# Designed miniproteins, single chains, continued (2), part 57

Each design is a single chain, and the fold is of that chain. pLDDT is the mean over its residues in the fold that is shown.

## One batch from the design tools (miniprotein)

Design m5966
Fold by ESMFold2-Fast:
Structure m5966 (fold): chain A 94 residues (1-94)
Amino acid sequence: MEAEEKANEILLEKAREAAEKVVATDPSARPVAERMVELVRRGAEEGDWEKGLAEAAKLLVEAAQKNPSLADGAVEAMELLAEGMNEAAEILKK
């Protein structure tokens, strides 16, 4: 439980950092960034990080396809989400 809580906290922190990268690239994408964080949070709460991260990544790709100005921010956000998953996994491995 404590390790899972810490892993979820790290994952959500990285998701929030990713959201700020998207917003910094295009402030009009704040609703997309917030929805991305919600998808990661729900995945963590359900114990299915892979699903939450996959849904968040898909949302970012779709948003960038509709608004190409988001492409750089979406890539940086996906890299931060991958980093968060790796850091969270290390906490759980102990």
Scores: mean pLDDT 81

Design m5967
Fold by ESMFold2-Fast:
Structure m5967 (fold): chain A 62 residues (1-62)
Amino acid sequence: STQLLTEAGRAIREGNDEKAVEYAREALELDPSLKEQVRGLGDYARSLGRPELAEKLYKLSE
């Protein structure tokens, strides 16, 4: 779960939005308590000027 979130963050930095969403989804499937961390990834994506990615990550955390 934590490893998948780390990989999601790396995917965001590498500009691979599709992989970022998939890793975050897989992390939540294994551990739903990671919702706040996934929301944090959404905030990170928004800070990098990727609002569409941020919205997708926020929706996963709901």
Scores: mean pLDDT 85

Design m5968
Fold by ESMFold2-Fast:
Structure m5968 (fold): chain A 100 residues (1-100)
Amino acid sequence: SDMEEAQKKKEELKKYTEDTEKKAKQLLAQAKAALQQSVEKGGELLQEAVRTIGEGIQYLQNKKLEYPEVKETADEQIKKLEELLKQFSAEGSAALEKAA
């Protein structure tokens, strides 16, 4: 049914968001560890973590346009990633300052 297909798409967006959060958090942890040995290497990993979240937000924005029925779920997931991006910006800046 159309409702079951819409529900599956919403669940796929939630899983995509969870996978994106997990990947970004792993990259941030790797960046913090790398910063203890190399500001350049740690900085690259921090940029990759931030880029991962940004790409996730863009993917969800595109899915909202493609599937209007998932708009509310996509908006909720985008907000979660935007909040995570703000947290990573703060934590990344603090980690870089400690490494300098």
Scores: mean pLDDT 87

Design m5969
Fold by ESMFold2-Fast:
Structure m5969 (fold): chain A 77 residues (1-77)
Amino acid sequence: MSAKEIFERLLELFERAIEAVRRGDFERAEELLKEAERLFQEFVARIDEMSPEERQEALTRLLEKAREFEELRREAK
């Protein structure tokens, strides 16, 4: 898989994890996070396939999703 495809999959997993937390389904959120963590390792290994601009955009987008997830998780805990 390309870094671009891995990035798109990561966004999908973060969205699903955020939705799971909002529903109070913490077990599902943790499973989705574990999958996202594994996939993020793969993404980082392939990040050099992206242009500097694509890399910056992708990392910014992932950071935004991670912050949203962390905020919701802290509030729901």
Scores: mean pLDDT 80

Design m5970
Fold by ESMFold2-Fast:
Structure m5970 (fold): chain A 78 residues (1-78)
Amino acid sequence: SNLEFLKKLYEEMLERTDNPELKKMIRDIYNKLVEELKKRPLTRQEILDLINSLFDEYRKKLEEQYQAELEARRAAAA
């Protein structure tokens, strides 16, 4: 049940983004959570909170890094 729920979320998250690096990160997080669930049960809410927290943190870091790279390139060109 929880594994099926995670797989559904994983597939939906992949459909929401075309960024291959984000897709790889989502897959890695999914695999870690699947392994964790095999060791001990987590509530549905705990799974959602953990996924959202990890995904949001990585997404923000990637967006900030991408923006900083663009700004650095513009500054170097002018």
Scores: mean pLDDT 73

Design m5971
Fold by ESMFold2-Fast:
Structure m5971 (fold): chain A 92 residues (1-92)
Amino acid sequence: SHRSNIIQVISMVLRFIGTVEQIRIQKLSKEEARQLLEEEAQQILQIAKTMSQDDQDYLMSLLRKIAEGAPPEYQPVVNEIVDQIQKQLQQS
């Protein structure tokens, strides 16, 4: 059970990293980046809502580190999406 949740966190983190890298490589506009990140955020939320608070906190800490490592031009939109995920989890 706990081990399965950690694997889910890692999978979600890798998907989010992949999305940020796709945005960087394709040199997407901020609006296109926002759309792609919001689509990924919805997938993350569907899984994260089924997790414990500790696993959600761990996920959020990793998403924040990804945002810090994002290209400067995309950091604002990545941070906005991470903030939206955190807010939605707090409403659950």
Scores: mean pLDDT 85

Design m5972
Fold by ESMFold2-Fast:
Structure m5972 (fold): chain A 84 residues (1-84)
Amino acid sequence: MAKEKAKKIVEIAEKGIADGFISREEAEEILELAKTVKRELPQAAAEADMIIDIAEKGIKRGFLTRAEAQRILSLAKGVLRIAE
C-alpha cells in the first residue's frame, strides 16, 4: 500500500520537473500521500517528513519549484527502496 502511494508521489514529481512546477493542488495531493506513507511505513518516516515539510511550504507559497520537485522525487525514490 505505501509503495503505491510513493509511486504516485514519484509520478507527480516527475510531471512537475517536466512542467517546471507543481501546482498547489498537486502539492496538497503529495502532502496527503506522504502522510499515508508515514502511517503505513514507519521505517520511511524521515523521508516522508521531509516530503511533508516541502509540500506544506509550497502550499503556503501556492506552488512548488522544479528544484523542490527534484528533491521530492529523490525522497520518494528513497521511500520505494525502503518499501522493497
Scores: mean pLDDT 88

Design m5973
Fold by ESMFold2-Fast:
Structure m5973 (fold): chain A 55 residues (1-55)
Amino acid sequence: SPRDEILQEALRAAKAVVEETLAKYGEDIPEAELAQLMRDAAQAARDRLEAEAAA
């Protein structure tokens, strides 16, 4: 379903941000900042898919 596709893409985006950020900064990144980056990545993925569906 479209909802499942949005969820999967948001989860993939969040995972990619975690992996990339930990590779660059390791333990130096605050947990709160990492959590915010994950939320921002998930939101961006949802916005992108919603824009594609509206086109």
Scores: mean pLDDT 78

Design m5974
Fold by ESMFold2-Fast:
Structure m5974 (fold): chain A 94 residues (1-94)
Amino acid sequence: NREEVLEELDERIDEAIARGDGETSVKLTLIKTLLEKGIISPEEARELLELVEKGASMDELAETLARRAGLSEEEIRSMSSSERVAAAAKRRLK
């Protein structure tokens, strides 16, 4: 399951690069990195991939990651997208 999701992410990243879609490649690379590090589950990675395919912004992805990691709406609103990702990763590592 995890290996299959990683392979799918790699294929989608390669497709995005081939068509010049830098935004999508960055979003998918983030999802892949979090899955490789064990920060998110394969199921969460699939849900995030589906959001990217539906046109989700980096802000929406970061917000989703932060909420799933247990950050409050107040914390999320006070943070940038990069801060939300970092806070989510930190909470999920322990």
Scores: mean pLDDT 82

Design m5975
Fold by ESMFold2-Fast:
Structure m5975 (fold): chain A 105 residues (1-105)
Amino acid sequence: MRGFGIGEVEVKPGDEIRVTLEGEADAPITVKLMTEDGKVIGEATIAPGQTATLDVGDAEGKFRVVATGATKPATLRVEVIDKETGEVIDSVTLHLFPDELPPVY
């Protein structure tokens, strides 16, 4: 069973979300951004040691960050970037484990 992680970030229009995979993951991780009503607004696949960027467009508010696909323990760093300054304005760290079960819905 492949590892899973979930977190939450707050974004404003024009922000970008930067996702960095840290650790020894041996498979690509899929990251999805979901609105509070469950709509997927962004998706990226990230390889170990790589950074992916998700554009949020005109979206604002709290978004779920869902990561799946870890075959080894890994850490996924999610950062919300202000486009004017390039500064990190919010962040969440997801810890992914191969034996973690997805949440029951």
Scores: mean pLDDT 72

Design m5976
Fold by ESMFold2-Fast:
Structure m5976 (fold): chain A 81 residues (1-81)
Amino acid sequence: LPTEEQIENLVKMMQEIARSSEEVLNIARWYYNEIAPSLSPEQQALLEEKLAELERMAAEGASKEELIRVIRETLLELSKL
């Protein structure tokens, strides 16, 4: 599970390198896939649901900053399980 410090570092990286909402989604998909094998089935299910929500938000025109905020909140929630 990522620590709060690791989550904040990921957020800063996305803010600095991602140029669009699509790039933020691609980073999120990559990162979620990377951590998934270390998660419990309950945590994996939550992560899948939150990814679907993130994709819906992007389809509805959510900004890069809004998507990054949701990703941060999701990972913090996941780290408390």
Scores: mean pLDDT 82

Design m5977
Fold by ESMFold2-Fast:
Structure m5977 (fold): chain A 119 residues (1-119)
Amino acid sequence: SAEEQEILSKSFGDLLKQFNDPSLSNEEKEEILKQLLYQTKVELENSKDKEALYKSLKALAELYPDNAALWAMLGVAAAALKKYEEAVEAYQKALELFPESETLKKLLEEAKKKLEAAK
């Protein structure tokens, strides 16, 4: 919902705004991405409703499809719920938008390995 998207935006808003700064180097964007992904993982581990956070991130990424950080955060949430096919798709979209990210390449590789192990 729009309310869930607003709450999520407030929680990550400053880091997401920093990530979208066009003056940042790829190295600086990578460090902000790592912080966003770490915070997403902590929120998921401490949440009693991981599905609600996953659904909010999915809706937000679909509304802002050009934001690599939102797709990466969705991938982390999907992986936490063992939705590895969705995690692979989300990380692929993030990597298309930020192809220089070693963090995204590593996350995509790990999600693919988890997907194969689940077969």
Scores: mean pLDDT 81

Design m5978
Fold by ESMFold2-Fast:
Structure m5978 (fold): chain A 70 residues (1-70)
Amino acid sequence: SKELEALKKLYHQILESEGREPLENPSDEEIIEVIIEEIQNGLKLEGKQEFSEEQLEKMRELLREGLEKL
């Protein structure tokens, strides 16, 4: 779907921006962890409060459910 392709593109862009080699066929868990890391890094860069582990776990659950439906 377009949403899955957009998430894969975001995954690739994040890793490339950090000088890391993206995987050709990333798992849902790899995509989720890269996106969560980027969100946390963005909050830190803006001087905002980072998400707690409980908030991150809920975010992982929601992203995993979303990817399963794409």
Scores: mean pLDDT 78

Design m5979
Fold by ESMFold2-Fast:
Structure m5979 (fold): chain A 88 residues (1-88)
Amino acid sequence: SLEEKLKELEEDISLLRQAISALNKGDLETAIKLVEELVKRGVLSQEVLDLIRNKTPANLDEAIRLLSQRLGDLQQQRQALLDQIRSL
């Protein structure tokens, strides 16, 4: 249903926001756990997890960039879905 898709998107957005926060704080253990869940949920690719696990500054910056782009995409999808639900 549209309501189930909305709930899933909101959960994915929450997890992405937490992962970005953890990376910005240098909490790699928490970031890895959150990104593992996002990969399992099909939100992120395994390559993002591999970037974080490599722990180089360049790879961590790239991971933050990819997570931030994906967050923007999901926020746009959420707005479109809300507009669709309101139009029913």
Scores: mean pLDDT 88

Design m5980
Fold by ESMFold2-Fast:
Structure m5980 (fold): chain A 81 residues (1-81)
Amino acid sequence: SNKEIMDKALTLSKEELLKLTEELLEQARKAGENSQDPHLQSMLDAAEETLRKGKEGKASKEELLKALEAVLILIDILKQQ
């Protein structure tokens, strides 16, 4: 469940959290590749920007956790389509 993933994420280092978020964002992008919903694309782009900032050392662990949670919600939405 998303709760189990988020609970695990709280125990991860910033580097491990970046890797997890990147892997899940790739899954979300693939699931949404045929979507014409601009709001959904905007949410994916926002998560990608937070991940980019994280890789540059410019995002807090809290911002990365928020991005991870958003990506998990997006995956759930996309799986229902």
Scores: mean pLDDT 83

Design m5981
Fold by ESMFold2-Fast:
Structure m5981 (fold): chain A 65 residues (1-65)
Amino acid sequence: MIEELLEIANKALEQVKKGEDVKAVLNGEEVYLLRGEASPEKRREIASEHIYELFKGVLPEPVEL
């Protein structure tokens, strides 16, 4: 289970780096990680914070974007 969550988080972070819309699937439900319009830099910042909120306790430490 933890490995599955880490895999989902890593894929989400990869999409964030590309500046794309990001969704994660947790327990069969979709979670939208990017919302609204933003510059690529701001988008990465927002998504990084959102991902850490969703995966706190699973991610070892914040990833630099």
Scores: mean pLDDT 56

Design m5982
Fold by ESMFold2-Fast:
Structure m5982 (fold): chain A 96 residues (1-96)
Amino acid sequence: MEEEERIKKLLEFLGVKDDYSPENIEKIKAFLDKLDKDGSGFVTKEELKEYLKQLGIEMTDEEIDEFIKAADVNGDGKIDRDGVYKLLEEYYKKKQ
């Protein structure tokens, strides 16, 4: 399914590879929580770009757009934390 490909790309970007432990799910959630500085439940392209700059990570706008596409469950150009959490849960349920 398309969702599985999106989740794989998201996990790969976050440095997680075929590790279905609850620990890695929590790491992904914590990462998204850090990106969502105002607690809105959404992460914009600008918030992601600024956060990556603070970490000293150089990414092109296209790479950032690909990451957002993989995590943008609602198609609104933003990362929805709850939507990503649901995709992760559904993906791992299918794998388990």
Scores: mean pLDDT 65

Design m5983
Fold by ESMFold2-Fast:
Structure m5983 (fold): chain A 94 residues (1-94)
Amino acid sequence: AEELREFGERMGREVGRAIAYEARDPLAQAALGREFEERMARVGEEELKIDAEAMRAAGRAIFDLAVRLAEEGRSPEEIEEEAGREGARLGEAL
């Protein structure tokens, strides 16, 4: 629904920005990915009452997209926007 779409967009933009500006090396990206999946699962269980595994899978998909776009040399702005868009799409599907 609308609320999950907006939440997904915010989370996607956040992780996209982190990948673009902060976690540029593979070790930092792996650590960020694990933290992001854990955060998504926790928020799903505690705040949204959505299945933790579904939230974790959505987090993985958003993170993987952001990493792929960074590897392709997309701009930080594009990475943030596309990750946010993917987050919105996945949130709407939850």
Scores: mean pLDDT 80

Design m5984
Fold by ESMFold2-Fast:
Structure m5984 (fold): chain A 85 residues (1-85)
Amino acid sequence: MAEKIKVKVPKSAEPALETLKELAKIVNEVTGYEVEIELSDSEKDLEEAKLAHAMLATTATAVEAGDDAKAVAEKAKKLYLEAVG
């Protein structure tokens, strides 16, 4: 029942790749989502990667703070999917 979310990160954002993978791990462990981060050769994916970073960072911050992380994750996920869809 885990939501599957694939995030494509272009070469221009490669320095953020490790951070995004670590954030996705935190989010997946707490929310049960299956967020997969992978490198892309397409610079067109940059805007989606930025939105994914914002979603994951916001959710991970809520997790670390002990806030309503699931509510934050659902809202951030919805905004991300609507923006990239």
Scores: mean pLDDT 75

Design m5985
Fold by ESMFold2-Fast:
Parts: sequence; C-alpha cells; structure tokens
Structure m5985 (fold): chain A 89 residues (1-89)
Amino acid sequence: MSSEERIKAFLKKQAEDYKKLAEELKDRNPKLSEVFKKIAETIEKGIEAGKSYQEILDEIRKIVNESEETKKAFYQGQLYLLIKKQLEE
C-alpha cells in the first residue's frame, strides 16, 4: 500500500472508533458523545473533500481547543481508547 492509502485507512478507522464511542456515551455523557461525533464527522468530511492529513488534524485541534470542557472531554476519551486497546490485547 502507498503511504497515502495507509493514512486514509488509519483516518477511516479513527472516525469509526469515535462514532462507536459517541454511540456508547450518548446516554451517560451527552457532551462527550457530541464532541466525538463532531471529530468523526470532521474526519469523514475531510476525507471526502480530499483534504490532507495535516488539514484534518488542524480542524480536529480547533474543535478540541474550542473550550476547556471540550479539551478535557477529548483527553478523557483518548485515555479511554488507550486503556481499551491495552485490555483487548
């Protein structure tokens, strides 16, 4: 696979993982669910529009840094994903 194909596959998987987390959290933590949903949509729209990996990352960074609450929610979600990945190994 080319490097570009690998990056696109990685981004698609990230969007899928964020969508699953948003669905799991919608009843328990609606604010965190909405943040993950926005991130997943940003990745998918970026891929559809032919945006570079860096452009997609910059858009995600803007979403994460929109508020202190959003930033905390994002890092909590990243930690949860990391722990889940380790437990499933």
Scores: mean pLDDT 73

Design m5986
Fold by ESMFold2-Fast:
Structure m5986 (fold): chain A 72 residues (1-72)
Amino acid sequence: LSEEILEDADLALAQIALSVLEKYLESIPAEDLPSAIKLAEKAVELLEDRDPELAERAREVREKLEEKLKKA
C-alpha cells in the first residue's frame, strides 16, 4: 500500500513548505500571497493529525499571510 509512503512524503514536504513560508513571510510579494496562503492551508491539513505543534505554526503563518493580503 503506497498510502503510508505518500503520507510520510507529504509530511516532509509540509515541514519544508512551512519553514520556507516562515523564513520569507515578510518578503512574499502581494501577487504571490494567494498561492502562499493555499500552501499554508495544505500544510495545516497534512500536519493536523500528525504533528499538532507544527499544524499550529502553519495556522499562524496562514493567518499572517491572510492579514497581509487584506492590507495589500
Scores: mean pLDDT 76

Design m5987
Fold by ESMFold2-Fast:
Structure m5987 (fold): chain A 90 residues (1-90)
Amino acid sequence: MSEAEKIAKGALEKHIKLLDEFGLKEAAEKLREILKEMEKTGDYIGGLERALEYLEELAEKETDPKKKALLEGLAEELRDVIKLVKEIEK
């Protein structure tokens, strides 16, 4: 596994754990599906971009301020991870 793949996988695993801890079980399950597809296809950048889009959509629809702040924070972290992974794979 490359450094970029380790970073991408680690980021999603961390996000899944946080979503589960905050009771966002459906979101955690969706990210697990994305992670499984990333591991199967080797498309780590595409997987991170799909996870980001999903979290941004959820954040827009979320009415609970605490859950919204978590989703927005996770989306920001994924944007930074995507930038880093793209720089490593140049």
Scores: mean pLDDT 84

Design m5988
Fold by ESMFold2-Fast:
Structure m5988 (fold): chain A 81 residues (1-81)
Amino acid sequence: NEEVREKIEGLLEEGLKNSKNQEEKDNFLKVAEDYLKAVDEGLLDPESFEEMVEALIEVYKESTTSSKEKVDELLNILKNL
């Protein structure tokens, strides 16, 4: 869990640096909070998992191409957990 958490924090921080506007940055911060909370609570909780996935999809649809790549990486990590 801790290793996965650190990896995701790194990807979200990189997404923030690559975000082109304030809205994208705010969305990444929201996703970071929701995702880390879900990881800390355990991915066996279906509600937390679904909330995290929905937050990532929301960021994806509002993001530039670079930010979308970071969201895809996060979704792939979640899929393989």
Scores: mean pLDDT 65

Design m5989
Fold by ESMFold2-Fast:
Structure m5989 (fold): chain A 80 residues (1-80)
Amino acid sequence: MKIKLDLSGLPEDASLVLIFGDDENGNFAIETLGPLPAGSVVEVETKLKNPKFAVAFTDSLDAALLKAEGNTFKVVRVER
């Protein structure tokens, strides 16, 4: 499945992105992506069903939480 990650709010490129959703049987699963560029909306392919949120890690951020708004995951919280 293709999803969009809105990384325009990140101060620097993500070194790691974790996507949280379901596997094909409806069980909780995590997929690892990365690195991904900051400053734009990036389209990525995920093996997960029903992805609900993602977490991006950068050198300056402990974490950035992204939540699904339709077909696009948007930064809703950042931690330093």
Scores: mean pLDDT 79

Design m5990
Fold by ESMFold2-Fast:
Parts: structure tokens; C-alpha cells; sequence
Structure m5990 (fold): chain A 74 residues (1-74)
């Protein structure tokens, strides 16, 4: 399974590719996750994004899950 740091890096890439603009607060939480590699920091980030735009957050999270599943099929 990917680490919280890897999840945060993948989410940042997917968000950029889909034109989803992260707030300054959300960027800081994501950067903190990349620095700490802490699952709780990633969970706090996801919760914040979902609270602001649940429909768009849901789309990006499904893309993230689909990519993880595709990479896990070896």
C-alpha cells in the first residue's frame, strides 16, 4: 500500500491535472503530510477538502483510489 506521503504526492498531481485549485490552508496540510508521512495529517487534509467541495473532492479521491488499484495489480 502507498505511504501517506505517496498518497499526498499523488493527490497533488491529480488535483493539478484536473484543474482543482487547493486553498492555501489545504496546500499547507498536504505539504505537512509530505513532510511528516503521517496518515492522520493526510486524513485531516482529505476531510478539509471534502468539507469545502465534497463533489469535486469525491471525484479526485476516486481517481486516486483507481490509480492505487491499477499500480497494485502486479
Amino acid sequence: APTPKQLAEKFLRIAKERGFELSEEQRKLLEKTIETDDENDFANFVQGVDAEDPERAGELLRELVAEIIAEGKA
Scores: mean pLDDT 77

Design m5991
Fold by ESMFold2-Fast:
Structure m5991 (fold): chain A 67 residues (1-67)
Amino acid sequence: SKALEELAKKLAEYGQDNVDKLLAELISEASSDNIAESQAEIAKKLGKILGDEELGEEAAKEILEEA
């Protein structure tokens, strides 16, 4: 997807340590019993990274569907 492709490009710029921290936070959030709340939190975080709130929401939906 375009949202995940843009996210991958941004993560490549962050460096390995920052990517590892982000992945740990996303995994923790996706493991929540409240999927809607997890999606909202992941969307906010990804939206900040992408600089686009709509792309952040799209990426969060796709990540949670894959997980």
Scores: mean pLDDT 70

Design m5992
Fold by ESMFold2-Fast:
Structure m5992 (fold): chain A 61 residues (1-61)
Amino acid sequence: SGEEQGRNAGEAARALGASEEAARAAKDGMTKHGSTREGGRTAREVVGGNDGRLAEQAGSL
């Protein structure tokens, strides 16, 4: 489900060293858009900086 995919995106971002805020944004973006890439992009826009970039990288995998 989108919820499970969102959780996986958040965990991937966290595994790459992203902050909890970035991981949450990645989860929310995936749930909303149905795409890990969009989840990572949303995290980058919300938190910015290196944390956002790490979340976007997780979404690109």
Scores: mean pLDDT 64

Design m5993
Fold by ESMFold2-Fast:
Structure m5993 (fold): chain A 58 residues (1-58)
Amino acid sequence: VAELIARIEEAVAAGDVQAALEALQQLEKEISKLPVEEGMEKYREALPVLRRAGALLS
């Protein structure tokens, strides 16, 4: 998960919309494999990056 968050950060910094979207989809898939509590923790860790990605994609 931390590796996927780093990938999203790199893609957003580069303005690479497609790479950011792919990394986001992969992060969602990874989180969905976790128990709800762990998934929520990982989602919270990713939230600042998700905000930046959302701004780029909007």
Scores: mean pLDDT 77

Design m5994
Fold by ESMFold2-Fast:
Structure m5994 (fold): chain A 92 residues (1-92)
Amino acid sequence: SMLEEFKKKMEEILEKVKNAKTKEEILKYIQEAVRLIGQMMREIKASEETIKRIQREVVLMMDNIDANPEKAYEYFEEMMKKILKILEEHVA
């Protein structure tokens, strides 16, 4: 399914964030994730409410990583889990 493929790609980015050695690499992978999230939102024709909910989780993750880049993996994983839950609720 589209959601399963999206989850797999997001999990691959999570592993890249975990193994990233620089803030620049972390930001590169975050940008890749934001692009994939945007594509998913367009594909499912997400409501404005769903888009806003997901954008809030992305912004929170980015703010948290900026404040503490050493915990980038933890913040990205939390954002990913919350977004996947929102998407599952949207397509149910």
Scores: mean pLDDT 87

Design m5995
Fold by ESMFold2-Fast:
Structure m5995 (fold): chain A 64 residues (1-64)
Amino acid sequence: KLDEAAKEASKLFGVSPETARGAAELVLEELKKGKSETEALSVATKRFGPIGGQAGLYAAKLVL
């Protein structure tokens, strides 16, 4: 399920599937810690850049 979401985010945002997958995992982990979507996106953006961060948040929301 997450792999499919990451592939869709990869196509939509123009990042690699691996980048979308890694960013989505990071967003999901931050949300699991009780962080807000804005905080999770901020963490993903620092590691994967603004486009990668957005792709990760998109993929994470598809599996929530």
Scores: mean pLDDT 85

Design m5996
Fold by ESMFold2-Fast:
Structure m5996 (fold): chain A 93 residues (1-93)
Amino acid sequence: HMTLEERSRRLFDELLAQIKDPKLQEAARRIYELGLKEGRPDVFLSITTFMITYIEEKDFEKAKKAINALADHYGLSDEVKEELLKIYDELIK
């Protein structure tokens, strides 16, 4: 017996446990928190998943394109999109 919110948190915690890089873990937490603020944790979990996958593959261009494409597809604000790109930029340094 589990609420939808508890389910979303569990899926996020499982994703976080699979990430080996502490910087990637921190970025994932920041994106998930943005999703909670926007009331769309499922959307931001998807963004996190694609971003982490491409960064782990060292395909930084695909990671950035995925952030832009998903933000545009889901109609995220320019401010939220900028914050996601800032997290990405900090992560690849």
Scores: mean pLDDT 79

Design m5997
Fold by ESMFold2-Fast:
Structure m5997 (fold): chain A 82 residues (1-82)
Amino acid sequence: SKEEKEKIIKEVLELVQEIQKILGEMYKNGKLSDEIKELAEEITELLREFGELVVNDAPVSKLKEILKKLKELKEKIKKLAE
């Protein structure tokens, strides 16, 4: 359980770094649409929820739900980046 939670936390941190890199490249190229900004706001809300779940030692299943949603949002951002 604890080891699985630590792995999920690491995956979320790596995913955030990848998303920040994509958004940074899009900003540099003038490609930040309102749709991308909305997705970035959704990611920020999910990360807040994830942090609260970690602090409260929530079940691994809850952490996995957030990770799955973040992965889906990353793929949406990648598609909009073309």
Scores: mean pLDDT 85

Design m5998
Fold by ESMFold2-Fast:
Structure m5998 (fold): chain A 75 residues (1-75)
Amino acid sequence: MEPRHAPAREALRHLSLAEEYLRQGKVEEAREHAEKALAYLKEAARRGEVSEENVRSMLETLAALLGVPVAELVR
């Protein structure tokens, strides 16, 4: 039995939390959740759980939150 949480769902959850914390000026929490969202997003993309457009959209948001270009998040 695998956990109910899929990587795609976890990526969206952490991305949403990162955005909220960044809006509140809580940079450390925002960065932590952004990094978790990135890890889950990479796994979701590898498993085909997320469309190319959604992956791109989430990578753009994560790049903005982490303060790096999207190319640095993709190998």
Scores: mean pLDDT 75

Design m5999
Fold by ESMFold2-Fast:
Structure m5999 (fold): chain A 65 residues (1-65)
Amino acid sequence: MKVRVEVPASAAPAVGQAIADLGGRVLKAWLRGDTLVLEAEVPEDKLPQLAAIVAAHGGRLTVLE
């Protein structure tokens, strides 16, 4: 499924690695102030794990499809 992740820029490497480790792929990334916005495809069954990692880094995850 496609998700949008918003995290502090300092957390971006950890969140990017988590997406890869969960079998996902980052589609695009852009900076909005001190927040990095990532759009990624992730397996649906891995969404709870990714959401927990994003929340642990002070970010937000939104499902897009």
Scores: mean pLDDT 83

Design m6000
Fold by ESMFold2-Fast:
Structure m6000 (fold): chain A 94 residues (1-94)
Amino acid sequence: SEDFERFQKLVKEIYNDLKKDPTKPFEKILELVKQKRYDEALELLSALYFLYQITQDPLLKPFEKEIQRIMLKLVRGEDVTEELEKLIAKLKSL
């Protein structure tokens, strides 16, 4: 399906972004949230979380529960700007 092909493309883009800069995918998600594009933010974060489940990336493992909470809030249509900014700050301090 076109939706599955789009999701696979997002997973590949996130995989490449994470190799260069682990904050980059989260900064993209934050920009979508600031624009109130919550469905697109959720799609991107879901692709990232799917990739994390496969790779078990040790850099992202400490943030697994925080990522899950942000996803749940986005599903509810709740703003996650502060949570994403805090997560990005923690990743930059590694």
Scores: mean pLDDT 86

